# Designs tried in a protein design run: designed miniproteins, single chains, continued (3). Part 78

Each design is a single chain, and the fold is of that chain. pLDDT is the mean over its residues in the fold that is shown.

## One batch from the design tools (miniprotein)

Design m10870
Fold by ESMFold2-Fast:
Structure m10870 (fold): chain A 97 residues (1-97)
Amino acid sequence: SEAERRRREEEARELREEARRLRDELSQLGVRYSEVSEPSMRPLGDELGAEVAEVDPEYAGFVQFAASSAPEEKLPEVRELARRLIEAMRRARELEE
C-alpha cells in the first residue's frame, strides 16, 4: 500500500492547494469590497471564522474579512467559498490521517 499512501498524499496536496486558492479568492473579495464600502462586524463573520479556525487558524482572518467587507447580496458567495475551503481542509486531514 505504498502506492496507495502516495496517492492519498497527492490528493491531500491538491486539496490543500484548492484551499489556498479559495483563501486567495476570499482575500480578493475582502479587498475589493473594503475599497468601496466600510467593513461591518457581522455574526456570520465570527461564525464562519470559528469554523475555518478549526481546520486552519491562519485562514480564519481572511474569511472574517470577506464576510465583514462583502455587501449583503454577496454573503451567499462568502458562505460557499468558506464551505468549500472547510471541506477541502477536512478531506486533506482525513487523507493524511
Scores: mean pLDDT 81

Design m10871
Fold by ESMFold2-Fast:
Structure m10871 (fold): chain A 67 residues (1-67)
Amino acid sequence: MSDEALDTLVAQLAGMSPEDAFRAATVALRGLGLPPERAEELARQIAELLAQGDLDGARALLRQAAS
């Protein structure tokens, strides 16, 4: 996943409710080949960071998952 794709995804997730951000992040992480349990755990952390306004933290977790 490119930096531009990560920035776009984070911006989209940040515009969603926490529940919708969790669902969308889970789908994206499963698309990267993560097991369902791991995708849900990371999606929860991403949604939590976005709810706190920590866009950089959410972006960092997505980058690590894509590697």
Scores: mean pLDDT 81

Design m10873
Fold by ESMFold2-Fast:
Structure m10873 (fold): chain A 61 residues (1-61)
Amino acid sequence: SSQLEQLRLEGQRLLAQRRRLIAQAKELEGVDSARAEELRRQAEELEQRRQELEQQYNDML
């Protein structure tokens, strides 16, 4: 269904964004530790939202 497709795509986007934030945080380690920590926190928030979408997806099946 269209709704399941949208949830799947949103989950993929969140996963991609999380991976980019983690990569950026690693690059900033030793250069700007405060910014690196902020990016890791944002990545954690994205992972939590992805898990919420995954639960919604499973509940529709």
Scores: mean pLDDT 85

Design m10874
Fold by ESMFold2-Fast:
Structure m10874 (fold): chain A 86 residues (1-86)
Amino acid sequence: SDLERARELLEEARETLREAEEALRNGASLEEAIGLALRAIGLEFEAELIIEKSKDEEARELAREAVELAREALRLAMEAIRKAAE
């Protein structure tokens, strides 16, 4: 269901954000940082599809939270990429 997909995307977005924060704090390889950025982009895209197409208001609310977390994870992953490239 859209609701279960939205819950999964939210949990994956939370985990990706935690990993991006650790990558910035402790350092990550360029490959690892790029992987985090790509995962965040994919999560944002999938969550936006739920926001656009779902008839379930709860699923849309969870998907909006997932979008915000995925955007933050992408921002941190991009910063980790910059540090790894130095």
Scores: mean pLDDT 90

Design m10875
Fold by ESMFold2-Fast:
Structure m10875 (fold): chain A 90 residues (1-90)
Amino acid sequence: HHMTLEERIEEYLKRIREALKAGNLDEFYSIVEELLGDIREAVERGEITPEQAKELLLKFFDEAIKLAEEYGNDDAVRFFKAIKDYVEKQ
């Protein structure tokens, strides 16, 4: 089975949950970098448009913020909000 971009995003959200449980901020940077790479490659291959890429990123960061709030991790909330704000300005 080939993993779809949507399935990869769900796996990244699972990794966010595990990083929140572990208090591992470095893992958040790794996850975001990997996600951005996957999305960039999908745009380059013509699998999604730049507009769809932006929508997927905004949805991802909304879910990441909700998870961070659920776990009471204010540092993670600030981190994901800052990246979401950056993406919205593109």
Scores: mean pLDDT 83

Design m10876
Fold by ESMFold2-Fast:
Structure m10876 (fold): chain A 100 residues (1-100)
Amino acid sequence: SIKEEIEKLLKKARELLEKARKEKDEKEQKELLTEAQLLLNEVVELALKVATPEQKEKLNKILQKINQALQDFYMGGDKEEILKRLEEELKKLEEIVKEI
């Protein structure tokens, strides 16, 4: 099902974000975060196909915040603050996916 595909991609994105948080090499951390961004964008695209109008609004806001946090990371922002923001948005995304 589409829900099972979303859950599989979301689990992989979580694993990449956890690995990125533990990573000390900046280049490797950027690569892990870039891969997580691609997966999270795919999760939102799939979720939008089956979401209610209210869920679509929440999904679009989550995606905007994820992409902003990653842009801030590439611009040399506070890494701990950015990773905390990404974790908060990932938790919100996981909650919406459970409702689908």
Scores: mean pLDDT 87

Design m10877
Fold by ESMFold2-Fast:
Structure m10877 (fold): chain A 64 residues (1-64)
Amino acid sequence: MELIEKGKEAFEKGEYEEAIKLFEEAARTSDPENSKEALRLAGEAALKAGKLDLAIELGTKANE
């Protein structure tokens, strides 16, 4: 999925806020299997960005 790859690129560059946006978009537009992976990655990016509440929310959704 192109959005997940772009999110990973942003994450590697330290652009965590951009990575969160890209991973959330991937989760919204993907099939259920890939949505869970995208939500997990978005949660990790949110944690790196210091957005603890968002990281908890995204991590919870990824584990459903």
Scores: mean pLDDT 80

Design m10878
Fold by ESMFold2-Fast:
Structure m10878 (fold): chain A 78 residues (1-78)
Amino acid sequence: SEMEKLKKEWKELAEQALEIAKENPEVAKKLQELNEETVKELQAIADDTSLSDEEKKAKMLEVLKETMEKLKQLIEEA
């Protein structure tokens, strides 16, 4: 339920950001950079052999929450 709420909020924010990006190339560039950074962070956590599966899930959730906050800021700045 918490994960489903987070996924729904992320989808809504992503759709808003993409709509803004259609008319704002600077936002499109920042959105691409944010996506690339987030993917790299998630991959680094996934590949970290020192972390348990539970620790990986917790860290990935934290990264996703931070990414959503940055995405909200991008929408507000447009």
Scores: mean pLDDT 80

Design m10879
Fold by ESMFold2-Fast:
Structure m10879 (fold): chain A 72 residues (1-72)
Amino acid sequence: EDFEKAIELARAGEDPEKIAEYLVNEGKRRGVAETGEIYAKRVLKLHEAGASREELIAFVERAKALIDQLAA
């Protein structure tokens, strides 16, 4: 899942730009390009607003938790 991989990349210390690139690339590959682009844009916006790596990780984790909650 794109959220799980994005969290993994963020924890590994990858730049937000690389995390965003991964989300776009995986979205296209899996046929969910719109989802990938939306989250990539949000990650970059948070980074531009001065969010730390920890805040970016929290954002991706929170998005995953919300989706999990909606699926339950």
Scores: mean pLDDT 66

Design m10880
Fold by ESMFold2-Fast:
Structure m10880 (fold): chain A 50 residues (1-50)
Amino acid sequence: TRDQLIQQITQQRSTYLDNLRNAQKGKSKESEEKAFEAIKKGAELWYQLT
């Protein structure tokens, strides 16, 4: 369970970084929104670990 949460957090981190880079290059609102959603999901999963 804990290991599964860590894997999911790692996936959200990767999604955040990829979308953040795309938003910086293309100024894409969609990429910015996806990056923000990924950071929110990551924070929620992190909170479950604490």
Scores: mean pLDDT 76

Design m10881
Fold by ESMFold2-Fast:
Structure m10881 (fold): chain A 70 residues (1-70)
Amino acid sequence: SLDAEVRLAFAEIYLALGKMDLEKGDFDGAIESYKKAIEVAESARHVDPEGADRLIRDAKEGLEKAEKAK
């Protein structure tokens, strides 16, 4: 498995992709990316709970916006 630092970096990338897709109106792509960001961040929460919880919160907010925009 990737270490927690690398996993949080991937979660940040998925969060950024979700935001880009949301801005483009690709709501399905945004939903997929935000869900992946949450999954990856949760996998790192035991090592960096504060960093992971921030990413999970931001991704969940984005996910809610994308789902309501469909």
Scores: mean pLDDT 84

Design m10882
Fold by ESMFold2-Fast:
Structure m10882 (fold): chain A 72 residues (1-72)
Amino acid sequence: MREELAEKASELLGLTPEQARAVVDNLLAQGVTPEQIEEAIELAAKEAKERGITDPNLKAVLVASKALELAS
């Protein structure tokens, strides 16, 4: 589960495996569900493509923003 989410984030957003794991772990620690994290990764990937965001750090912030919005 955690590894699958990290792999998906790495694949769709171009994050390193270490960055992807850190993002997933931080969101889980904040009480975000795996389902919300998966949706946030997909939404962040779509928005990054639409806005031309290529910076992995900005993509990671985008995932966190979407995940916390879904958890609210």
Scores: mean pLDDT 82

Design m10883
Fold by ESMFold2-Fast:
Structure m10883 (fold): chain A 92 residues (1-92)
Amino acid sequence: MEKEIDGAAYFLGGVVAYLTGDYELAKKYFEKSAEIFKDVDKEGAAIAYTNLGEAYYKLGKYDEAIRYFEKALELDPSNERAKKLLEEVKKK
């Protein structure tokens, strides 16, 4: 669907921003991606929320990172990346 294409485009933009160290821009793009996917693709939304949590983690916003990893697991309890990152951030 058109929405899924838009969600994927924002997700890719978020990945590029994250890899270049622009965590604030990555946060904005992953947030938009998750909002689009949550109504049409639960697995895609879970991946986007996981990456959003990682962007918050890189910004030192650990409480927000935990919240988004938990949202990812609500949508996809089998998301291994979200599980591992949630365990990691809780140790901080």
Scores: mean pLDDT 84

Design m10885
Fold by ESMFold2-Fast:
Structure m10885 (fold): chain A 65 residues (1-65)
Amino acid sequence: SMEEEREKLAEEAERVARSARELGDEATYQRAVELLEKIKAGELSIEEAREELLELQRRMVRNIL
């Protein structure tokens, strides 16, 4: 369901926030927390949430590699 998909995206955003914090990437952490709040508030469509999450994940990978 769309609600289950939203829950999964929220869990992924939480995971990104934790990883960013462990890496000391404060900017990515802040954005991940904001994304999580918007997902939980229903302010984003599933497609928008996926795009934002993917961009944050790509940003973190670039900083690690």
Scores: mean pLDDT 82

Design m10886
Fold by ESMFold2-Fast:
Structure m10886 (fold): chain A 63 residues (1-63)
Amino acid sequence: MELPKFKLLNKKEVEGEYALILYVDEDGNIRAVLIPRSELEEYLKKVEEEGGNEAVIFPIPEL
């Protein structure tokens, strides 16, 4: 939806249907967002375009 100003920590490939994205905003606060894998690629592109940052992405298995 809306991407805040932030810096990402690490980037990894996502295999699951959901992904947890961790990033550090410009105030130095760690933020987390959970999104569907289908939207992950678009979200990551927005982040990369903003600053070429890296995201820490953890696939969330379906319970």
Scores: mean pLDDT 54

Design m10887
Fold by ESMFold2-Fast:
Structure m10887 (fold): chain A 55 residues (1-55)
Amino acid sequence: GMSKEELEKEKEKIRELVEAGKIEEAQNLIVTLYLRGEITEEQVKELSEVLRSLV
């Protein structure tokens, strides 16, 4: 899993990508972090909720 501080930085990256219209890149970021074992399933849901709230 990722630390709370690191997870907040990833949430900010997602917000910036969505604001730039790069929704697929935001989705790929979440998938890549999970496949690398850097985030838990709960953290995937948390990052996905941020993405969902912006689209």
Scores: mean pLDDT 86

Design m10888
Fold by ESMFold2-Fast:
Structure m10888 (fold): chain A 66 residues (1-66)
Amino acid sequence: NQDAHRGGEAAARAGAAGDAAAASTGGYMLFKQGTGEQHEYGYKAAVAGRAGDAAAASEYGRLGFE
């Protein structure tokens, strides 16, 4: 899914830049639009970003999409 792919990319890039809020938004998109592993990684990225953990959100976003 193209939207899941974009969400994972956005989470990875924003999280790497230290933007936990933007990484959470990308992770949520990966979660909402993804299936299987994308769904699980998107959920983890969104939760980490919401908690202010930009590094973890970036890593989970990357794992959902590289």
Scores: mean pLDDT 82

Design m10889
Fold by ESMFold2-Fast:
Structure m10889 (fold): chain A 70 residues (1-70)
Amino acid sequence: SNAEQGAKAGAGAAARAGAGDAEGGLRMSITSYNHSPSNEEGARNAEAAARAAGTPEAREAMLKASQIAG
């Protein structure tokens, strides 16, 4: 589903940004946004992905990647 693809891409963006791959993080952040049925659902998926990431570093990387995409 779009929600699942958005959440997965958001988590991937966090992982890539945390590894120093800002370009890969940005690309996955854009994928997450494009697969969101709505801005509200996209935001909820991003928050769920951040929570699922389980580390402060992964959450920070996801937020940074989303700022570049947004």
Scores: mean pLDDT 56

Design m10890
Fold by ESMFold2-Fast:
Structure m10890 (fold): chain A 80 residues (1-80)
Amino acid sequence: MREKRKEAQRYIDEAQKYLEAGDYEKAAEAARKAAEAAREAGDNLLLAHAYELLAKALEKLGKLEEARRARELAREARAA
């Protein structure tokens, strides 16, 4: 699980950099990979963070319903 936590953090860092650069498609991809790794690691805090970044990227892409779903997933992960 330690390796997957580090992988999740790496993808979170990449997603944040892509969001700052305005590359929302790559930001969403990195955030999805971060969520996968966080889920495998069993780290709900990283999972929530990944979903928040995914929601922000999706919102910037105009995918509002997908963004709302990602925000709900982030809330559920924080509550776990």
Scores: mean pLDDT 86

Design m10891
Fold by ESMFold2-Fast:
Structure m10891 (fold): chain A 69 residues (1-69)
Amino acid sequence: NELIEQGNELFKEGRYEEAKKLYEEAIKKLGDSNVEALINLGRVLAAQGRLDEARKYYEKALELKRKSL
């Protein structure tokens, strides 16, 4: 997915706000069940020190993985 790939590049560059926007657009376009976008959004929030918010996205991603197994 182009949006996630572009977000990953920005994340590697330390451009966390721009990476966050691309992951949010990916969730908007692909739906709230896109596990990869949720994990990547959690990673950005954790990198920004927003650990409680990051945890919520990781928990949602884990719940979705559990339901698909």
Scores: mean pLDDT 80

Design m10892
Fold by ESMFold2-Fast:
Structure m10892 (fold): chain A 61 residues (1-61)
Amino acid sequence: AVLAVAVKDRTAKGPLELSFKKGEKLLLLDPRESGAVRAKSLKTGEVGLVGVNDIEVVGEV
């Protein structure tokens, strides 16, 4: 799986989006093809869409 870190705070604007805080660790679940990716928060366990510009990839785990 691909590990990423949020580079900014985000509040979900729709029902498919994930809310997160800067520095939160996210597991990327799908390919980053459309400018958004499905991710799981390691803090909350929630799954949702995150913008690829809101995250930085740290590595594979």
Scores: mean pLDDT 76

Design m10893
Fold by ESMFold2-Fast:
Structure m10893 (fold): chain A 63 residues (1-63)
Amino acid sequence: SAAQGLLERARELIEKAKELVEQGNFSEAIKYIGEALRLVRESDVSQEEKLKLFEEATEILLR
């Protein structure tokens, strides 16, 4: 589905953000996280799935 495709794209962006954090590039990581969350927000996925991605994003930033 279109919603599933957006969710998978958002997860790819979050994985890229993790790589950027490991390299110390926090400014770029934040941009990727923002794009991922925007895609999820615009998708018709459940609030539970959106919350899980928000939690993953905050975990990355709080490492």
Scores: mean pLDDT 76

Design m10894
Fold by ESMFold2-Fast:
Structure m10894 (fold): chain A 90 residues (1-90)
Amino acid sequence: EMTGKEAAKWVKANPDSAAVKKGEKLFKEKGCVACHKEEGKGGVGPLRSLGNKKLSEIYDIIKNGKGKMPAFGLSDEDAKALMDYVLTLK
């Protein structure tokens, strides 16, 4: 199974994908930026440390929440789009 770092290489090679752009929009519109800050640069739960996690773990955190991160009632499509966007962050 792919790690976040392995998937990030694929997603970064395809940054113009509709899923990545949709994920960026959802990240801002759903309020994810309030806790993770712009481009995941800090705040609560630094997104850049996710590179060593498996894709299934990243997806589960986005879909169901973890710790202080709430579940946002995301569809599978929206959760995958957010994951793709998060994997492009530096």
Scores: mean pLDDT 64

Design m10895
Fold by ESMFold2-Fast:
Structure m10895 (fold): chain A 67 residues (1-67)
Amino acid sequence: KKEEAEKYLQEGSVLFREGKYEEAIEYYKKALELDPEYKEAYFALGLALKELGKYEEAEEYFKKFEE
């Protein structure tokens, strides 16, 4: 559900700010499992992957955000 997806995005964003990028990615993925069209979660996932140096994977998620 949207409300649950938003909560996962918020928790992931907290982890991202703490530098816990791998944990943030897990929460962003949970948000996308609940709402596969959640553009903000794709963007956030891309940013976290970029911070981990996973540039190719990050670009794929940024493309989904731009759609």
Scores: mean pLDDT 82

Design m10896
Fold by ESMFold2-Fast:
Structure m10896 (fold): chain A 64 residues (1-64)
Amino acid sequence: LEVGDVVRALYDVDVDHPAFLSFKKGDLLEVLEVLDSEWVRVRSLATGKEGVVEKGALERVGRR
């Protein structure tokens, strides 16, 4: 994954933590920052909320 990639959530995630993003399977997100090999910072295209997500939960579908 690269900054500017549009990704789709592969499954539901519900976390109560300010650093992490909750989302539903099928949600579209934009990659804002690649933190390391396992983690990215993303923005939800539906809500505008930002947070850290595990790369394994995401599938690349396009680019902005």
Scores: mean pLDDT 79

Design m10897
Fold by ESMFold2-Fast:
Structure m10897 (fold): chain A 76 residues (1-76)
Amino acid sequence: MKIVIETTVDAALLHLATLRAMGVKNLKVKIYNEKGELIFESEDFDEAAEALLKVSKDPNRLDETKVKVEIEYEEK
């Protein structure tokens, strides 16, 4: 399955946390900045979450920092 979300950093973190809780496998995450430039790619939830936090650089503005995230995963 492939999901593309254009949202804020905090909402993107919530989506990743939800997928982790659902136990999805074969994760691939691509993170794009507000300009549409690919800034990070990983197959790990923790690495993707850290990258999202680093995108905003300001923890008080996670709800204001916009990102595009492509998430690919497989259900068993």
Scores: mean pLDDT 78

Design m10898
Fold by ESMFold2-Fast:
Structure m10898 (fold): chain A 100 residues (1-100)
Amino acid sequence: SKELEMKEELKKLHDEFLELVYEMLSKSSEEDQKYILKTYKIFEEVLAKALEAIDAGDWERAEKLLEAAKKMLELIKEGLENNKDPKELLEKVEEVKKEL
C-alpha cells in the first residue's frame, strides 16, 4: 500500500539521520552540539508531521514533507563531509522548513 511504502521511507530517513547526528555530535564541541540538537529537533518535527499526513491519507502533504526531510538529510550529509559550521547548517535546514 502507499501508506506502507511512505512509512518505510520515513523510517529509512529517520535511521540515516540518527546515524549522521551521532557522528556529528562525536566530532563537535559542546557549543556546536547546541546547533546540531536544534537541527535534530527540526528534522524530528518534519518527520512527525509527515507521519500525521500519511495517517490522514494526505498524500500530497506527506510527499512534500518527505521531500523536505530528504533535502535536509542531504544538507546534513554534505555538511558532515565538508566539516561545515553546524550553525550555518542549522540556518540552511531552517530555510527548508520555511518553504513548508
Scores: mean pLDDT 87

Design m10899
Fold by ESMFold2-Fast:
Order: C-alpha cells, then sequence, then structure tokens
Structure m10899 (fold): chain A 62 residues (1-62)
C-alpha cells in the first residue's frame, strides 16, 4: 500500500530518521513510479540524510 509507505516515510522524516524515510518513500514510489510528489519526497529525504546523518539509528557501541 503506497499510502502506508508514504505515511511511514513522513513519520520517520518528522523523527529525523531520513534513512528510514527514504526507504519508505522508495517503496511507495515502486508502487506508484509516476508519482512525482513521492519522487520529490524521496530526493528530499536523501538530501537530508546526506546533510544530517541519523544519529540515533542503531548507534554503534564498540
Amino acid sequence: DAAKHFEEGQKAAAEGNYWEAAEHYAKALELEPDNEELRANLLAAVQQQRANPTPGYKPYVP
């Protein structure tokens, strides 16, 4: 369900988890490949993840 993936992506982005947001948007876009809005959200999430890596996503403790 593309709508569920989109909602999960928005929630992840709101929590600052841009990697998870990008994954959810990518899955939604796979279901609706001509949806330019999903593509724009995916690109924005990827750019945010590159600029601000997700600090709380399964932190590595050596």
Scores: mean pLDDT 72

Design m10900
Fold by ESMFold2-Fast:
Structure m10900 (fold): chain A 92 residues (1-92)
Amino acid sequence: SMAKARELGAKARRYADQAIDMAHNAEKSSPEAAREEMLKLADYTIESFKIDTTTGGINAELLMTVIGMLRQQPKFREVGDETAAYLTKQLK
C-alpha cells in the first residue's frame, strides 16, 4: 500500500539521518552503533522492494549514499563495506 511505502521510506530516512550524523561525528560514535543503524536501513530497503520497486530504489540510492559517506571515515569503513556486502547478498 502507498501508506506502508511512505512509512518504510520515513523509517529508512530516519536511520539514514542517524548514520549520517554518526559519520559527521565519528569521534562520538561507535562502529557497533553505526553497524546497527546501517543493518536496519538495509533491512528497510529490502522490505520496501517487496512492497514497491520505486520506493525500494529510492531507499537503495539513499543507503548507497550513506555507505559512501561511512567509507570516507576510516573508523566506519568496515561498517560501510559490511553493509554493502549484506545488501548485495540479500538482493541476489
Scores: mean pLDDT 76

Design m10901
Fold by ESMFold2-Fast:
Parts: sequence; C-alpha cells; structure tokens
Structure m10901 (fold): chain A 80 residues (1-80)
Amino acid sequence: MEIELKLKNGEIVKVEVNEKDTLYEAFEKIYEKVKDKISEEQLKKLEELYENVIKPNKDLLVNENIIKNLKEELEKILNS
C-alpha cells in the first residue's frame, strides 16, 4: 500500500508499505524519506511520536486503518 505525505513546503512524499511490515518498519521507511526535508522542531515531534506510539506497538502488523491513523498523525507534524 502507498502512503502519500504532504510536507509544509508543498512537496508530496510517497512511501510504499507492505502489509507484512510492522508499524516500526513502516515508520522507519517514512522517517528515512522525510528526515532530511523537515525542520528540527518537526524532527523532535517525529521522535515523540516514535517513543509514545510507534515503539510501544513496534511489532504490530500494519493494516489500512493503522496506516490511515499514522498518516494523519504524520501530516499534523509535517505541516506544523
């Protein structure tokens, strides 16, 4: 499945996630695509999302609802 993330500068980042990926693996794929394109403040917010949401659920397999929720949280950060 594909996740499209809109950055604050209007750039769209596309990330391919497999249904066999864990939430951690999906987050890692997204993080690697965006980490060099975002502010230090946004990077800190991503680290907070990782510690509070991703890390406790790292082994959870992704599904459409998990990806939808992850996208919504990421877009809040990436557009802040």
Scores: mean pLDDT 83

Design m10902
Fold by ESMFold2-Fast:
Structure m10902 (fold): chain A 60 residues (1-60)
Amino acid sequence: MQEAGATLAPLEPTVANKVVRAAMEGDEEKALQLALDAGFSEEEAREITKAAKEIAKVAE
């Protein structure tokens, strides 16, 4: 849990919240696109999306 939160830490709170919500909806493509739009590399965007999915599962 802490590592997932740390991966999202570079994101502005609004962007991080949108990425987590997209992951909760099961829309991984939207979560990935939001991370890319925030200026992260494709590799970082994938890690952010994975962390958001882990947070979404815990929030359920």
Scores: mean pLDDT 71

Design m10903
Fold by ESMFold2-Fast:
Structure m10903 (fold): chain A 58 residues (1-58)
Amino acid sequence: SMAEALAARRAARLEEARRRVEEFAKKNNLSEEELEELIADEERLVQELMALTAARLA
């Protein structure tokens, strides 16, 4: 279904965003607290973007 396809795409984008944030944190020696905040911010942005994409397709 379209809903399942969008959910799968959202999960994949969140996974990619998490990996990019972890790589950035490792390269810049961020603290565990700073890393958690960045992951939360990136996940929120990805979810907002995917929600807008779903709304456009509806």
Scores: mean pLDDT 74

Design m10904
Fold by ESMFold2-Fast:
Structure m10904 (fold): chain A 85 residues (1-85)
Amino acid sequence: EGAKKGVLGYEYKELGEVARKRGGEELSEKYFEKGEKLFEELKKNKKEYEEGKKKYEERKKRREEVFEEASETIKLMLETVLKLS
């Protein structure tokens, strides 16, 4: 639930930015207001927000570890091929 509200909140802020750049100030304000309302609802559920942030950071760290391991494996493969050549 909270994750969906967060995504929708960011989408409304993006739409607000686009509207503002196109000179649609009234439409921009409406989109920013909708996004802000969704973020206010998220703030009322601090525990859900903190949990989501922690999971995001854990996934980011895991992705970085996998990238490092993959890069090291590729380097070892290249060194092995070069030594056999």
Scores: mean pLDDT 69

Design m10906
Fold by ESMFold2-Fast:
Structure m10906 (fold): chain A 89 residues (1-89)
Amino acid sequence: MLEAEVLSGEVEVEIIDDNHAKIKAKKGAEVKISGFSKKPKLVIKGAGEEREVVLEEGEQIFGDLQIKVEGDTVTIKALRDTEFEVKDA
């Protein structure tokens, strides 16, 4: 089951199901998502297309998101106003 904690800034979190969360974040906001049993997947929507990316351990940047993966937790910082989804599948 995914759990989300807003660390700073303005973040809206919608838990869609046990393995899927939708996040809307303002520039500079940080959110921590925990409870991953598999490698986390990031879902980004842009230009009418939806892309899923499997997140690797450590620090990485995808578009407007700065992401740090440590074990079963993901910390995400929004570099701009953005919307994304996270899956445990």
Scores: mean pLDDT 79

